# Ledger of designs, part 67: designed miniproteins, single chains

Each design is a single chain, and the fold is of that chain. pLDDT is the mean over its residues in the fold that is shown.

## One batch from the design tools (miniprotein)

Design m2309
Fold by ESMFold2-Fast:
Structure m2309 (fold): chain A 83 residues (1-83)
Amino acid sequence: GQVEGVEAALEGIKEAIKNGEGDPRSATAAALLAIGALVDAEYFNASTEEVVRQLEAAEEVAKKSSEKMAEGVREGIRIAREA
């Protein structure tokens, strides 16, 4: 389905937060992997903005764990918008 690979990566961020593994670098890495999967898989019809919107939702989950996790997600979004 559309954006399924991206959503799997976002679920990885949520799972890390839930399990108390709140490394902000893992949040940034997951965001970058989700964007990379979208770029490498042209069969996804999602735009960069759609991916960013989903990452912003992941940032809200990260904020409930720690500000550093939210910073990791924001960094991934920033890199995506520059690319």
Scores: mean pLDDT 59

Design m2310
Fold by ESMFold2-Fast:
Parts: sequence; C-alpha cells; structure tokens
Structure m2310 (fold): chain A 65 residues (1-65)
Amino acid sequence: SLRDQALQAARNGDSLSAGQIIMQMIQNRSDPDYVSDIVRDVGRAMGLPDDIIDLAGQQVRQMMS
C-alpha cells in the first residue's frame, strides 16, 4: 500500500520519497483523516518533534477539507 511505502521510505531516512508518496495520496483525494494519520506516523519514524508532527498532521487535514 502507499502507506506502507511511505513508512518504509521514512524508516530508511528517505524523506523525499516519503513526501512524494504523501503528496500522491493528497492528489488522489484519499481520506483526509487517513492521510493525516500517515503524516504523523511518517514524522514519528523520521524522529521529528511531537509538536511538529501534530502541526503537520493537522495542516494536511485542513488542506484536504
């Protein structure tokens, strides 16, 4: 799945590929809550601060509303 591909890219430190997969999900009009959750999971896998992860997930949901 695209989710598994994004998480694998994030775990491998490939933030560019993870971001491209997330953008593809946004363009495909995936469920906003689902994409928001994936953004949070990717951010955690990349070691981002919790504040940044929460903000990014909320922003993605807002953009897709």
Scores: mean pLDDT 79

Design m2311
Fold by ESMFold2-Fast:
Structure m2311 (fold): chain A 81 residues (1-81)
Amino acid sequence: EREELAALLKASEALRQQAFDVVYGMARDKLLSAGVPEDEADRAAREAARRGVELAQQGASSEEVIALVERLVAEAVAAAK
């Protein structure tokens, strides 16, 4: 499970885009649920997804990627007050 995300992201551009879309969707939903405005939620979710995918391409586990995305989401929620 943990190594699978990193392996898939290294294998194909299409798989990298799919992983980005999944992470982006999860981050955006969390931001919107926390009351972040749509424009700010979109920007923060794209940044979290981009950094998460980059970390996974470096061989990070899915758990490490999720932890990074959750930190970035929490930071964006705090900043969006």
Scores: mean pLDDT 77

Design m2312
Fold by ESMFold2-Fast:
Structure m2312 (fold): chain A 70 residues (1-70)
Amino acid sequence: SLQLLLQELQRLNKGIVGSPKQREKNRVLLQLKLDGAPKEVIELAEKYYTLKVQGDEKWKEYEDKLKKLL
């Protein structure tokens, strides 16, 4: 379930993300917390999303870190 939730979070990063989709992202992050996902995984997923939306190339570093934790 953890891997599926992270994949859904990554899918939400694609395309146009407005306030409704930000709420969807927050829902996925909440599900990760409820499933008892490691704090590091949740923090990396949040940073990955933020950087990717901003177009900061550092999102690649966080994507690699997330893949290592899956």
Scores: mean pLDDT 68

Design m2313
Fold by ESMFold2-Fast:
Structure m2313 (fold): chain A 85 residues (1-85)
Amino acid sequence: SAVAERARAVLTSDVEGLAALLDSEEGRALAQAAIAALEAEDWAALERALTALVVAAAEKLGGDPAEARARARGLVELLRQALAA
C-alpha cells in the first residue's frame, strides 16, 4: 500500500539520520539492523534495534531515554498496523 511504502521510506530516512548523528560503528550497526528488520517485517527485531538507536541518540542530545523508548515502541506498532492494512 502507498501508506506502508511511505512509512518504510520515512523510517529508513530517520534511522539513517540517527546513525549519522551518532557517527559511531555501533550506531551504524543498529541502523542496519533496524532497516533489515523492517524489510523482513520482524517487528520484535525492529523494536529492539530502533529502541537502542533512539535511546543512544537521546542520551547523546541530553534527552529523556524513557520518552525515546516509548516513542520507538509506538512507531513500531503503527508500522505493524499500517503494513497489515
Scores: mean pLDDT 80

Design m2314
Fold by ESMFold2-Fast:
Structure m2314 (fold): chain A 90 residues (1-90)
Amino acid sequence: LTEEEIKKREQAIKDVEDAINYLEKAKESATPPWEAIVENQKKLVEKFKTEYGQFKDAIKELELAVKYSEEQNVDGAIEALEKAKEILQK
């Protein structure tokens, strides 16, 4: 792995961690901002496809997080993001 590839992987992990933290905070609200949650997850998927396209299996989990967010299932979305993080750490 090149230094650039290592840096990209580290940044990808951080981006997923930031998304998990956002959802955990949103879960504490009686009225989670579902529209913003869905848009943030879609933006994360788009970023991965454009900047981290090599992590195809992680992208699949991020797409599942979008689906769970659209279904207003915060726990499912967080689980999918955690699986994406696990894939990136391998």
Scores: mean pLDDT 83

Design m2315
Fold by ESMFold2-Fast:
Structure m2315 (fold): chain A 81 residues (1-81)
Amino acid sequence: SEEEKRKARFDRDVERALVDMQAYILSKEAEKLGRPDLAKEIEKVRDEYIQAIENGDQEKVNEARKKMAEIEKELDALREQ
C-alpha cells in the first residue's frame, strides 16, 4: 500500500540520517588524529552503507557495518597513543 511505502521510506530516511551522523563524528575524529586517509575511507563506507539501505541489500548493509566497525577499532587504537 501507499501507506506501507511511506513508512518504509521514512524508516530508511531515519536510518540514513543515523549512519550519516555516525560517519560525520568518526570522520572528524580521524581528521583530529591526523588520519585524513581514514576520514576519506569513512566517507566511502558511509556512501556504500547508505546505498545498501536504499536498495534494501542486507548483505551489503552488513558488509558496510563491518567495515565501519573495523575503522572504529583503528581509531580506538590511535586514541590510546
Scores: mean pLDDT 85

Design m2316
Fold by ESMFold2-Fast:
Structure m2316 (fold): chain A 112 residues (1-112)
Amino acid sequence: MEEIKKELEKTYKEAEELVKEYEEEGDTLKLAEALELMAETAKKIAEKLKDTDKKKALNAELLAKAYEEAAEKLRENPEASEEEVRKILEEAVKKQEPEAEKARKELGLEAA
């Protein structure tokens, strides 16, 4: 788990740099790459935690799905405007919100 946490920290920092490059250059493919890195790391965490920490595993799985969907939409629309990019990210997160609420309620976990 510690090795995964260090990997996540490194990936998060790398993704943050790619997001910054997108903000400076407008290259949506760099943002998609950042989201793909975060999704892969989240999937790895979910698999490692599924038998030991169901809450963290669930959160990681849902986060991975949100990032993966956003990345796919951005790769389909590499010329997307800043506003379109924001909508893609918001929709991906919002789409997973009802599933997160239902799953957390099923596990007896408070969402907020």
Scores: mean pLDDT 70

Design m2317
Fold by ESMFold2-Fast:
Structure m2317 (fold): chain A 98 residues (1-98)
Amino acid sequence: SLEEEIEKKIQEALQETDHRFSELQAEYSKLLAAAEADPDGARKLIRSLIEKHPEYRIAVGAAGAAALNPAQRDEFLEAARDTLYNIELKKALEEIKK
């Protein structure tokens, strides 16, 4: 049924979100460690993150240099995860429409 297809696609979107978010967390941890050694490089690190993960432009763009601030880490990661989920959910739902 359509309901079963929607539920399956939501599960698929959640699994893909978790996978992509794990990759982002690993990359972000590396960038945060580098930023602690070079705070002046924070903007370059943010740009590198966007180039690596173009889908995060909304979350990273809004957070700016604050994305690499330890006090705002959780806020950035939560916004990034929400962005990923919305992207994956939209892709999954569009497949149902085809």
Scores: mean pLDDT 70

Design m2318
Fold by ESMFold2-Fast:
Structure m2318 (fold): chain A 94 residues (1-94)
Amino acid sequence: MSKLEQLEELLAELEAIRASDAPAREKLARLRGIVARAAEISEDPKVKELLESMGAAIERLLAEGRVPSEDELEALLTFVITLLRAEIARLKAA
């Protein structure tokens, strides 16, 4: 699978998480896994570092037993979706 295809699959998983009725903690745990995989795939060092930082922040929230609000979770999902869409656009333009 190409890097572009892998990122498009991760974007589809993020959209599915947004649309699901899963509990906030489950969505946050799934987001952590997606962010880690996206960081491994990403070729832009700045995007990779942002994704790794985001993953660490999510892991901290999970470790502290903190449940994000719906607004906080939507903001996190939107941010990661925006980063992946930008990376996909960059790869398509290459």
Scores: mean pLDDT 82

Design m2319
Fold by ESMFold2-Fast:
Structure m2319 (fold): chain A 74 residues (1-74)
Amino acid sequence: SRDETLDELMARLGELARELFPTLSPEAQAELERRLKEAYADAARMAAAGASPEEIRAHFERQLAEIRAFAAEA
């Protein structure tokens, strides 16, 4: 279901935050937090608009890749 998908994505964002936060400056941490919140907000908006769990997951995986790329350069 979409609710189960959103719960899974929230858990994955929490894991990513725990992984990346200790590696970043305070300024980069603030930007990471913004990007993590944006990724969840996008997933929630897609769910509200009737997107499938598959579509939500595919978009989220692309956003996670962008967040990891940001953290690698930060």
Scores: mean pLDDT 85

Design m2320
Fold by ESMFold2-Fast:
Parts: sequence; C-alpha cells; structure tokens
Structure m2320 (fold): chain A 95 residues (1-95)
Amino acid sequence: SEKEKKIEEAYKKLIDVIDELYNQGKITPEQRKEAIEILEKVYDLMLEMSEEGVNKAIELIDKAIDELRKATSGEEVLEILNKFLEEVEKIKAED
C-alpha cells in the first residue's frame, strides 16, 4: 500500500542517518544497536497507524533527522530518539 511504502521509506531514511552518525564516530556499536531498537519500535507503531497518523509521524521524522545530524554525542542521539519515540507513541494514542 502507499502507507506501507511511506513507512518503509521513512524507516530507511532514519537508519541511513544512524549509519551516518556511526561512520562519523559519533556513536558506539552499543549505542547504534540501541538506536536501531528504538527505530524498530517506531516502525511497528507506524504500521498500526492510520494514513493520517503516518503522515503526522513523517513530519516528526524530518525534524528528528535534523536534530540527530546536529547531535554531539551518542547520549544526545539516544535522548533525541527516545523523545521521538514518545512523540510517535502520542500520535498512535490519538489516532
């Protein structure tokens, strides 16, 4: 479906940013694993959302990517991702 395609493209975009941060030496292997686990939770939540919910979550993804690219430590990366997960959980609850 168009919804599933949007979710897959958004998830891939987030994984690409985490890989970019890892390749820049900004996060450890353990932090990368934790980041991917958070993103997998986001992916699962988005699959359960309406199309309207998914569109709202995608708007948050662009903001999260900008914040992730500006992060100066792995701890900050995980803080950004946990906040992003909480915002996605709120969208799912209101969906």
Scores: mean pLDDT 88

Design m2321
Fold by ESMFold2-Fast:
Structure m2321 (fold): chain A 61 residues (1-61)
Amino acid sequence: SMVTSVLRALLEARDRAQAERAGENAARGLEADGYTVLDVRVEEVGPGRYLLTITVARPAP
């Protein structure tokens, strides 16, 4: 069975493209650590501030 988790991070970035690249890099790191990345979202929450939300799955303990 798989367990789903949601990870959130607040990012400072000059623009959305930079924030999205940071999200891609974080997702790749999670995949390298054995997680399955299900979804990656970036939302602007203020000028130069973005909320990154990554949904992952892993085997249950």
Scores: mean pLDDT 85

Design m2322
Fold by ESMFold2-Fast:
Structure m2322 (fold): chain A 84 residues (1-84)
Amino acid sequence: SLAELELELDRRLPELDEELKKKALELQVSIGVRRIVEAVKATVEKKSKTPETEAENAKLDKLIKKIEEEIEELKEEIEELLEE
């Protein structure tokens, strides 16, 4: 899981090579950005339903999905490098 990978990277961080440390940083940035976008979406969802708020929610959903896909790609790259 992503959480298990984060825990492993944190435990092993001092012994990781520069490339893995940089990928771990990129992963944490993507996770942090997703969290902020989700918080924005939660705020927009509390507003009255209008075509404008529905369009904004749809845009935020697409952004979250894109970030989740980027996180999954980074997770796979990091897992491959850790096993090699």
Scores: mean pLDDT 85

Design m2323
Fold by ESMFold2-Fast:
Structure m2323 (fold): chain A 77 residues (1-77)
Amino acid sequence: GEEERERLLRLAELLAVEAYMELLRTGKPVTLKLKVGDVEIEVRVKLDGTAEVVVRRGDLVLRKTFSREELQELLNS
């Protein structure tokens, strides 16, 4: 349902912030993968600070992109 989608997107946001923090620490592109039950979340953050997130659950695929500014706002929240 809607609540489940919102929860998955929130987990994706948290993982994207973690990847962004790692980029700030290392100065290198970061890929993070998280598996929880039947859900797989992959985040790729580029040198410019942009991130792509893919959430997979069975046949469901959700994609979201974050700008550096969006990730910085999430980090500062």
Scores: mean pLDDT 83

Design m2324
Fold by ESMFold2-Fast:
Structure m2324 (fold): chain A 81 residues (1-81)
Amino acid sequence: VPEALKITPEQLLNEAVELIAKRKKIADPNSPEVQNEAKDLLIQAAKKLGYTGDSVEEAAEFLAEVGKVKVNEALRELLLS
């Protein structure tokens, strides 16, 4: 079960892109609008969980260390706000 909670920085970026694309009903996940909002979502989720920087790469690595359960909770709260 702990392995099912393990997530990589790349998977976090892909999940954020899918969430933003679904929310905005944009079919192209490579669109600048989807990519930029996905990056902002990851930075905001990381900051909610204690990250203090502004780099998407560092935010994704921080979130990968925190783990999938807490990341999913933070993403859900941000998407419902």
Scores: mean pLDDT 76

Design m2325
Fold by ESMFold2-Fast:
Structure m2325 (fold): chain A 69 residues (1-69)
Amino acid sequence: DAAQEIIERAIKEIERVLKELKGRARDREIMKVLSDAYSELRKRFDLDTTFEAVGKLVRKAAELLEKER
């Protein structure tokens, strides 16, 4: 599933950013990863597929960010 691959790639990149960057630079890069993933999903898939994928991405990203707090 191409949508799932975009989600997993974004999550792996967020994990890398959390390991390598701190503070404002980290937050900026995470926002860029999420924005890029959403843009790719929005351009390639229908509304239902995009909403499902965005929901999964946001949930996984929130879990990772919570662990870093």
Scores: mean pLDDT 81

Design m2326
Fold by ESMFold2-Fast:
Structure m2326 (fold): chain A 114 residues (1-114)
Amino acid sequence: MAAEEEEKKKKEEEKEALRNLMIARIPALLADVEALRAEAAASSGGAREALEELVAMVEAGRPVAELLRFLAEQARRSGALEMAALFEEAAETEPEDLEEQEKKVKELQEKALK
């Protein structure tokens, strides 16, 4: 039981770290207007509206932190409170830290494939 709690906590910490690294990757995706437009066109309802707004914000040259805060509001509206918190955390991260986190995501993915 104590060992199970320890393992569960470590696995949860690993999942949280991977989710945070995934969120750090979003700034790179937000720089790719074509990828955002394709995703918006493939979506429907509120998801399409949110992605179309993101495309407009990217085209207007809005800061990445502002884009991430917009995503946090959309996640909160959809009831995805954990995802909203992750986007808010990413928006407060320094730009250099976000680039380092994106690099770690790629390294972790490559190691998982090996």
Scores: mean pLDDT 63

Design m2327
Fold by ESMFold2-Fast:
Structure m2327 (fold): chain A 64 residues (1-64)
Amino acid sequence: MAEEKLREIAARRGSDTVTALEVAEIAKEYGIDPEEVVQALLDHTGGSTTVTLEEAIEILKKFL
C-alpha cells in the first residue's frame, strides 16, 4: 500500500521520480520515522532530494 501511493504520485507527475519529502509523508502515514527514511534516501543518492520511484520503494520496504 505505501508502494502504491508512491507509484500514484509518480504517475500523476508523469515522472519516474519522487522527492524525499513525498516519501517521508508516506512513511509517516505508516508509522515509520520520516527522518530515518529521508536519511536513508540521501545516503543512497549521495545527497539528492529526488530519487527514482524504484529506489524509493526499495528503501521504504526496508522500514516496512
Scores: mean pLDDT 78

Design m2328
Fold by ESMFold2-Fast:
Structure m2328 (fold): chain A 91 residues (1-91)
Amino acid sequence: SMMDLLRAATVLGGLYVAKQAIKSGAYDTAIETVEAARELAVELLESLGLLEEAERVEELAREAIEAIKAGDAEAAIEKIDEMEELLKEVV
């Protein structure tokens, strides 16, 4: 639906912003942005009946946040990229 496309675009935009925040060292902003994108992505995937994909997004977001907190920018970006690819495959 048009709303599902808008939600997907919003999540992808949020993940892009999170990666830019990580690259600039704005780690608090990166964490908040990943958490917001995770919430929207999980709601979208659950609404589509994609429960395993929703669980995977929650796990990837958790791992990304842990990497951000550890200052591991490369690991954090890798997890965010995996979230982006998962969303692109399902919408």
Scores: mean pLDDT 88

Design m2329
Fold by ESMFold2-Fast:
Structure m2329 (fold): chain A 104 residues (1-104)
Amino acid sequence: KKEKLEKIKKELLENGVEEKEAEEWIKKAEEGDGLGYLEIGLKLKDKELRLEYFRKALEISPDPEIQIAAEYGIMQVEGAPQSELEAFQEKYAPLGEALEKAAA
């Protein structure tokens, strides 16, 4: 587990993520926060690791915004057509905006 997190941190840094930000996301993921898994998944380049982290975000997080973002990330990694990705964004954009306003 520790060795795996060290590899994740290295990949995040190689992908231009700031060390402090990478450490915060890893800490959130270790604490069972789906946001940490989502943020890491968005910045990883390895397809298998990105799928793993997006699936964990979807599994752990009760937040619909995190679930929608994680599902979109899975679709991108699995190579869904651009038209399908655009349809997904359009379908969930009004819900995401409403949830954002409710949380504020």
Scores: mean pLDDT 75

Design m2330
Fold by ESMFold2-Fast:
Structure m2330 (fold): chain A 70 residues (1-70)
Amino acid sequence: MEVELEAEDLEEGKRKAEEAARELAEQLPPGTHGVNVTVRLKDGTVYFIGALVRSTPAGVGVELDEPVEL
């Protein structure tokens, strides 16, 4: 799954990526899902962040990979 986001800086980009991945998990069946997030910063820098999402009846867990600059 692919998500595109805009952020002012990488810290905000990471927070938005985690939030978007968590929101997507609520739309998916229970289990483990991979989400690819593209973050565009205000200065034009672009990062790819892989996210692993675990959806269970008790809640959603999100694990972000280290961001990779294009």
Scores: mean pLDDT 80

Design m2331
Fold by ESMFold2-Fast:
Structure m2331 (fold): chain A 120 residues (1-120)
Amino acid sequence: MVKIKVEVDITVQFWSEKEAEVKIKLEEIKIETENLKAIAKFEEVEIKVGAGPKYATVKMKIEIYLKDESALEEAKKVIDEIIEEAIKKAIEEGKKSLKGNGGVFAAVSSITIEIEEVEE
């Protein structure tokens, strides 16, 4: 069995025409296939936004359990899908908080990957 841990920092930039309070709370993402099980968890972010640009970091931790190394390519695709969905959801939650009075941009700022072989 192979375990992959991925820590992803998503930097979110906000701007607003007026002072606003932004809250980003993302639900856990679970993906299960015949070859792997993936769980992504998020830390909540709350920030006050005004006329100048403000930055917040959404931290995501992904744990993936693979049957064996043959599933590594599938795991990479699953990681990419989770990251894309996380960015999309962070932007959507940020836009909801701003209520049309500003804009939101999000991008991955760091990725750390740890692969652990579990001996029988």
Scores: mean pLDDT 81

Design m2332
Fold by ESMFold2-Fast:
Structure m2332 (fold): chain A 98 residues (1-98)
Amino acid sequence: MEFKIKMTLLNVSLLTEEEIEEAVREGAAAVGLELLSLEVELDKESGLATVTAVVRARSEEEARAAGLAAVEHINKKVREKDPNAKARLLELEVVELS
């Protein structure tokens, strides 16, 4: 089945959109899911990012696990640049696609 994952993150201004995309790909790979599409929008001034991904998964729970793994990989990249910084997950939405 295909699932759309939408995440909103704060305090990610230390990263580029490409670095956020890499972290999301690493998160999907860590859970063993196929990433079908990925879009990242980063407002560097506010530090707000919106991530929209489509994954192939067996359940909503597996898709959600990929989203949470992506957040962990984003935080790893943030802390590599500043050990006192942390990305904050504001919203995580998972929707099954027909």
Scores: mean pLDDT 87

Design m2333
Fold by ESMFold2-Fast:
Structure m2333 (fold): chain A 74 residues (1-74)
Amino acid sequence: SSLQAAQEALLLEGGKRLAGEKGEEAGKNYEDKEKVEEFKKFLEESTPEQAKAGEEAYEKALKEKKAEEEKKKK
């Protein structure tokens, strides 16, 4: 019981952390369409919690990267 609960918690938290890392990397490299597509495929195979963590990280990194680029162009 406690072992199963611990394994489930580790898998969920590990998965959310991994999804966040992948999302941040994809957002920072949004011009790399292959990398972004691989990230989207990862989200399709992820749990809802992992997908949410990845999407939030991706959106944040993407907005920050685009804002940075816009400041350099203006």
Scores: mean pLDDT 77

Design m2334
Fold by ESMFold2-Fast:
Structure m2334 (fold): chain A 104 residues (1-104)
Amino acid sequence: DKEKLEEILKIFREAVDEMVKIAEEVGWTRLAERIRKLGDEAIEKMKNLSVEEAAKLARDTLEKMVLDAHLYAVFENTPEAFEASRRIAEIALEAVKKIDEIVK
């Protein structure tokens, strides 16, 4: 189902863009670059996958991004850093929820 795959790619791309924006806003330039790179690599792989496989890769990639942001916040250890990490996690969780609705 090409339409479902295109919708998953759109949701994933929008989530990556928002997560990169949050990382850049708080000065996490290297994390923003890593999120963008992982996102771009995942998008290229997803284009050649089934809907179910693309959804799984999107979820796995978003989870990696959330864990990376959380680790960055732990090392910085400020309320602002943990708030940025929480916002990134919320973006990722909302994207996963939307993708799961498409796969049903």
Scores: mean pLDDT 90

Design m2335
Fold by ESMFold2-Fast:
Structure m2335 (fold): chain A 72 residues (1-72)
Amino acid sequence: SLLELAKELVEAAAKGDGKRAKELAEEIARMLGVSGDVVTREATRAYLAVQAGTPVEEAARELVERLKAHAR
């Protein structure tokens, strides 16, 4: 699901796995028909929220909502 991919993306970014994060961002971009730059920007917001103490699941849910807004 999109939420599961978003969770993996946030976790990969939090772990510093740039290769996996890029692969997941490109996959999500294809699924939603948005640019990879949009996914990367919103994923960066989610990553910074996690660094500030937001739970990964909450950050991933917010990421999904923001990406769905861009897909319209």
Scores: mean pLDDT 82

Design m2336
Fold by ESMFold2-Fast:
Structure m2336 (fold): chain A 68 residues (1-68)
Amino acid sequence: SLFEEFDKNGDGTIDAEELKEFLRTHFGLDLSDEEVEALIKRADLDGDGTLNKKEFAALVNALRTKQE
């Protein structure tokens, strides 16, 4: 799955660096580290600074419906 492709360390979460690479490669979005951290804070409901599979899927769906 897309989540597993970008979960480079295999811990079941996506950190800011992995999310930044995903956004660049999948959406063509070259965001700053601060912009990526802001996206994580919006999607991260448990406050651990990473995205689990459900939070990642919700963010991806939001990006697909909200064209920048």
Scores: mean pLDDT 71

Design m2337
Fold by ESMFold2-Fast:
Structure m2337 (fold): chain A 78 residues (1-78)
Amino acid sequence: SAAIEELKRLAEEQPELFPVLIKLPEFDTEVAVFYDSLSDSLVLLDYETGKLVGRYSLENPTALTLKIAEAVLAKARE
């Protein structure tokens, strides 16, 4: 996926942009998105509480994982 490759590049070249804050209908709250290179995954925390929302593998990305990646890229380009 182009979005996954661009997100990994962004995390490598501009790590200071992370966490990226996004709001998607699938989540009750605004989430802080980190890239974990050791597990090749997106780590999502609730922005207000810091509580773990989920981990989303980039090796076998689901439609939701792709949507998260696209939202991160759109927000990071602001």
Scores: mean pLDDT 86

Design m2338
Fold by ESMFold2-Fast:
Structure m2338 (fold): chain A 91 residues (1-91)
Amino acid sequence: REEEIEAVRERLQKVRDEMYKLFKKYNREDLIKEFDALEAAFEARDSQAYFAELGKIYKLISTLPKEERSKVRNLLDEYLKLQEELWILEA
């Protein structure tokens, strides 16, 4: 339903904004660029590009300090779950 799609998009935007705040706080413009590429692949429904960018993001996250890495991974997991939910609803 349209209302379900809107609800998921709203949650996705909140998680995205929180992640971007952390990327800026940690001075990681590389993570912002790769995340923008991930979003572009998602909107294009390009699964190969999406998983390629996701792999790059996980590698970049692994270079963060332990404390920061945990926070970013938790938000990324939530974001990816919401993207999957959105993809199912928009199918």
Scores: mean pLDDT 83

Design m2339
Fold by ESMFold2-Fast:
Structure m2339 (fold): chain A 83 residues (1-83)
Amino acid sequence: SDELEKTKLLFRSLALLTEMEFLVKSEKDPKVKAELQKILEKMKQLHKQMMDLVKNNSPVSEVKKILDEMEKLYDEAVALHKA
């Protein structure tokens, strides 16, 4: 069902937030850590937007677009941490 698919997307977004929080905690460079924290705050805002879309019975495609944005931000964060 569309409801089940949206729920799976929300759980994926929570997993990304958890991984991102771990990445911030693991970073030793204060400047990189500050940049990762900014990305984490943006990802938290996107997760809230996803929850609002689900609550408003928005299409799965709209919920997935926000998750895609969160995944892009996470990839950018991982690249910063590895640099």
Scores: mean pLDDT 89

Design m2340
Fold by ESMFold2-Fast:
Structure m2340 (fold): chain A 55 residues (1-55)
Amino acid sequence: SRKEILILMLEIARDALLFVAERAEARGTPANLALAAENRARAREIEAYIEELKA
């Protein structure tokens, strides 16, 4: 269904953002830590949309 496709796309986007955040954190520079924090915040917002769609 359209809902299942949207959830899958959001899960892929969340996982991609978390992957980028983890790699940035491993680099440990102030710029990379800021990038990681931003990407984790976006991933949390996407997670909220996933929960709303599953409700």
Scores: mean pLDDT 89

Design m2341
Fold by ESMFold2-Fast:
Structure m2341 (fold): chain A 73 residues (1-73)
Amino acid sequence: SKDRQQQILDLLREKGRLTAKEIAKRLDISESTARSHLSKLVDEGKVVYITSTGTYELSAEEAVGDLKEVILA
């Protein structure tokens, strides 16, 4: 579900880096389900897996937020 992927993205934005187990615990889903969603997000380039720490974080593209231009008022 896109809703689960969005929850994972929001959680990573709030917390920075999390393991699949920690994401699963926070969202009350299985680690296998969390890994499935994370694999899809990594494939889409929205999330990066850091092998040295075993954690996931938002990609640079996703982490910069919705601001692509300066809004002059």
Scores: mean pLDDT 75

Design m2342
Fold by ESMFold2-Fast:
Structure m2342 (fold): chain A 107 residues (1-107)
Amino acid sequence: SAEELELARRIGREWARLYKAGSRASIEAVARMLGVEDPEAFVRRLLEDRELFAVFVNSALAEMGQAPLSDAEIDRLFAAVTEENLDLVVYTLMDTGDVDRALEVAA
């Protein structure tokens, strides 16, 4: 929904903002801080919905001053991310802007 896309954009941006400030809080913890009623369900939705994932990741990258990922790059990452590796994959993208390096940490 439009509301889900806006929430994903907001959480991605705020998570990246906190990361720049030295925070290492998980996506779930940041979602909880921003008033998401079920942060675990939000994380599952990012793993199930390609467009939510794309908006979330590209919003985080924009906050870091990184270029947005192409559709092909998003597809490769979306196929590789799991609940266990999602935080590390997106931290790697925020630090490097390098999709291939992020895929290496997913493996």
Scores: mean pLDDT 87

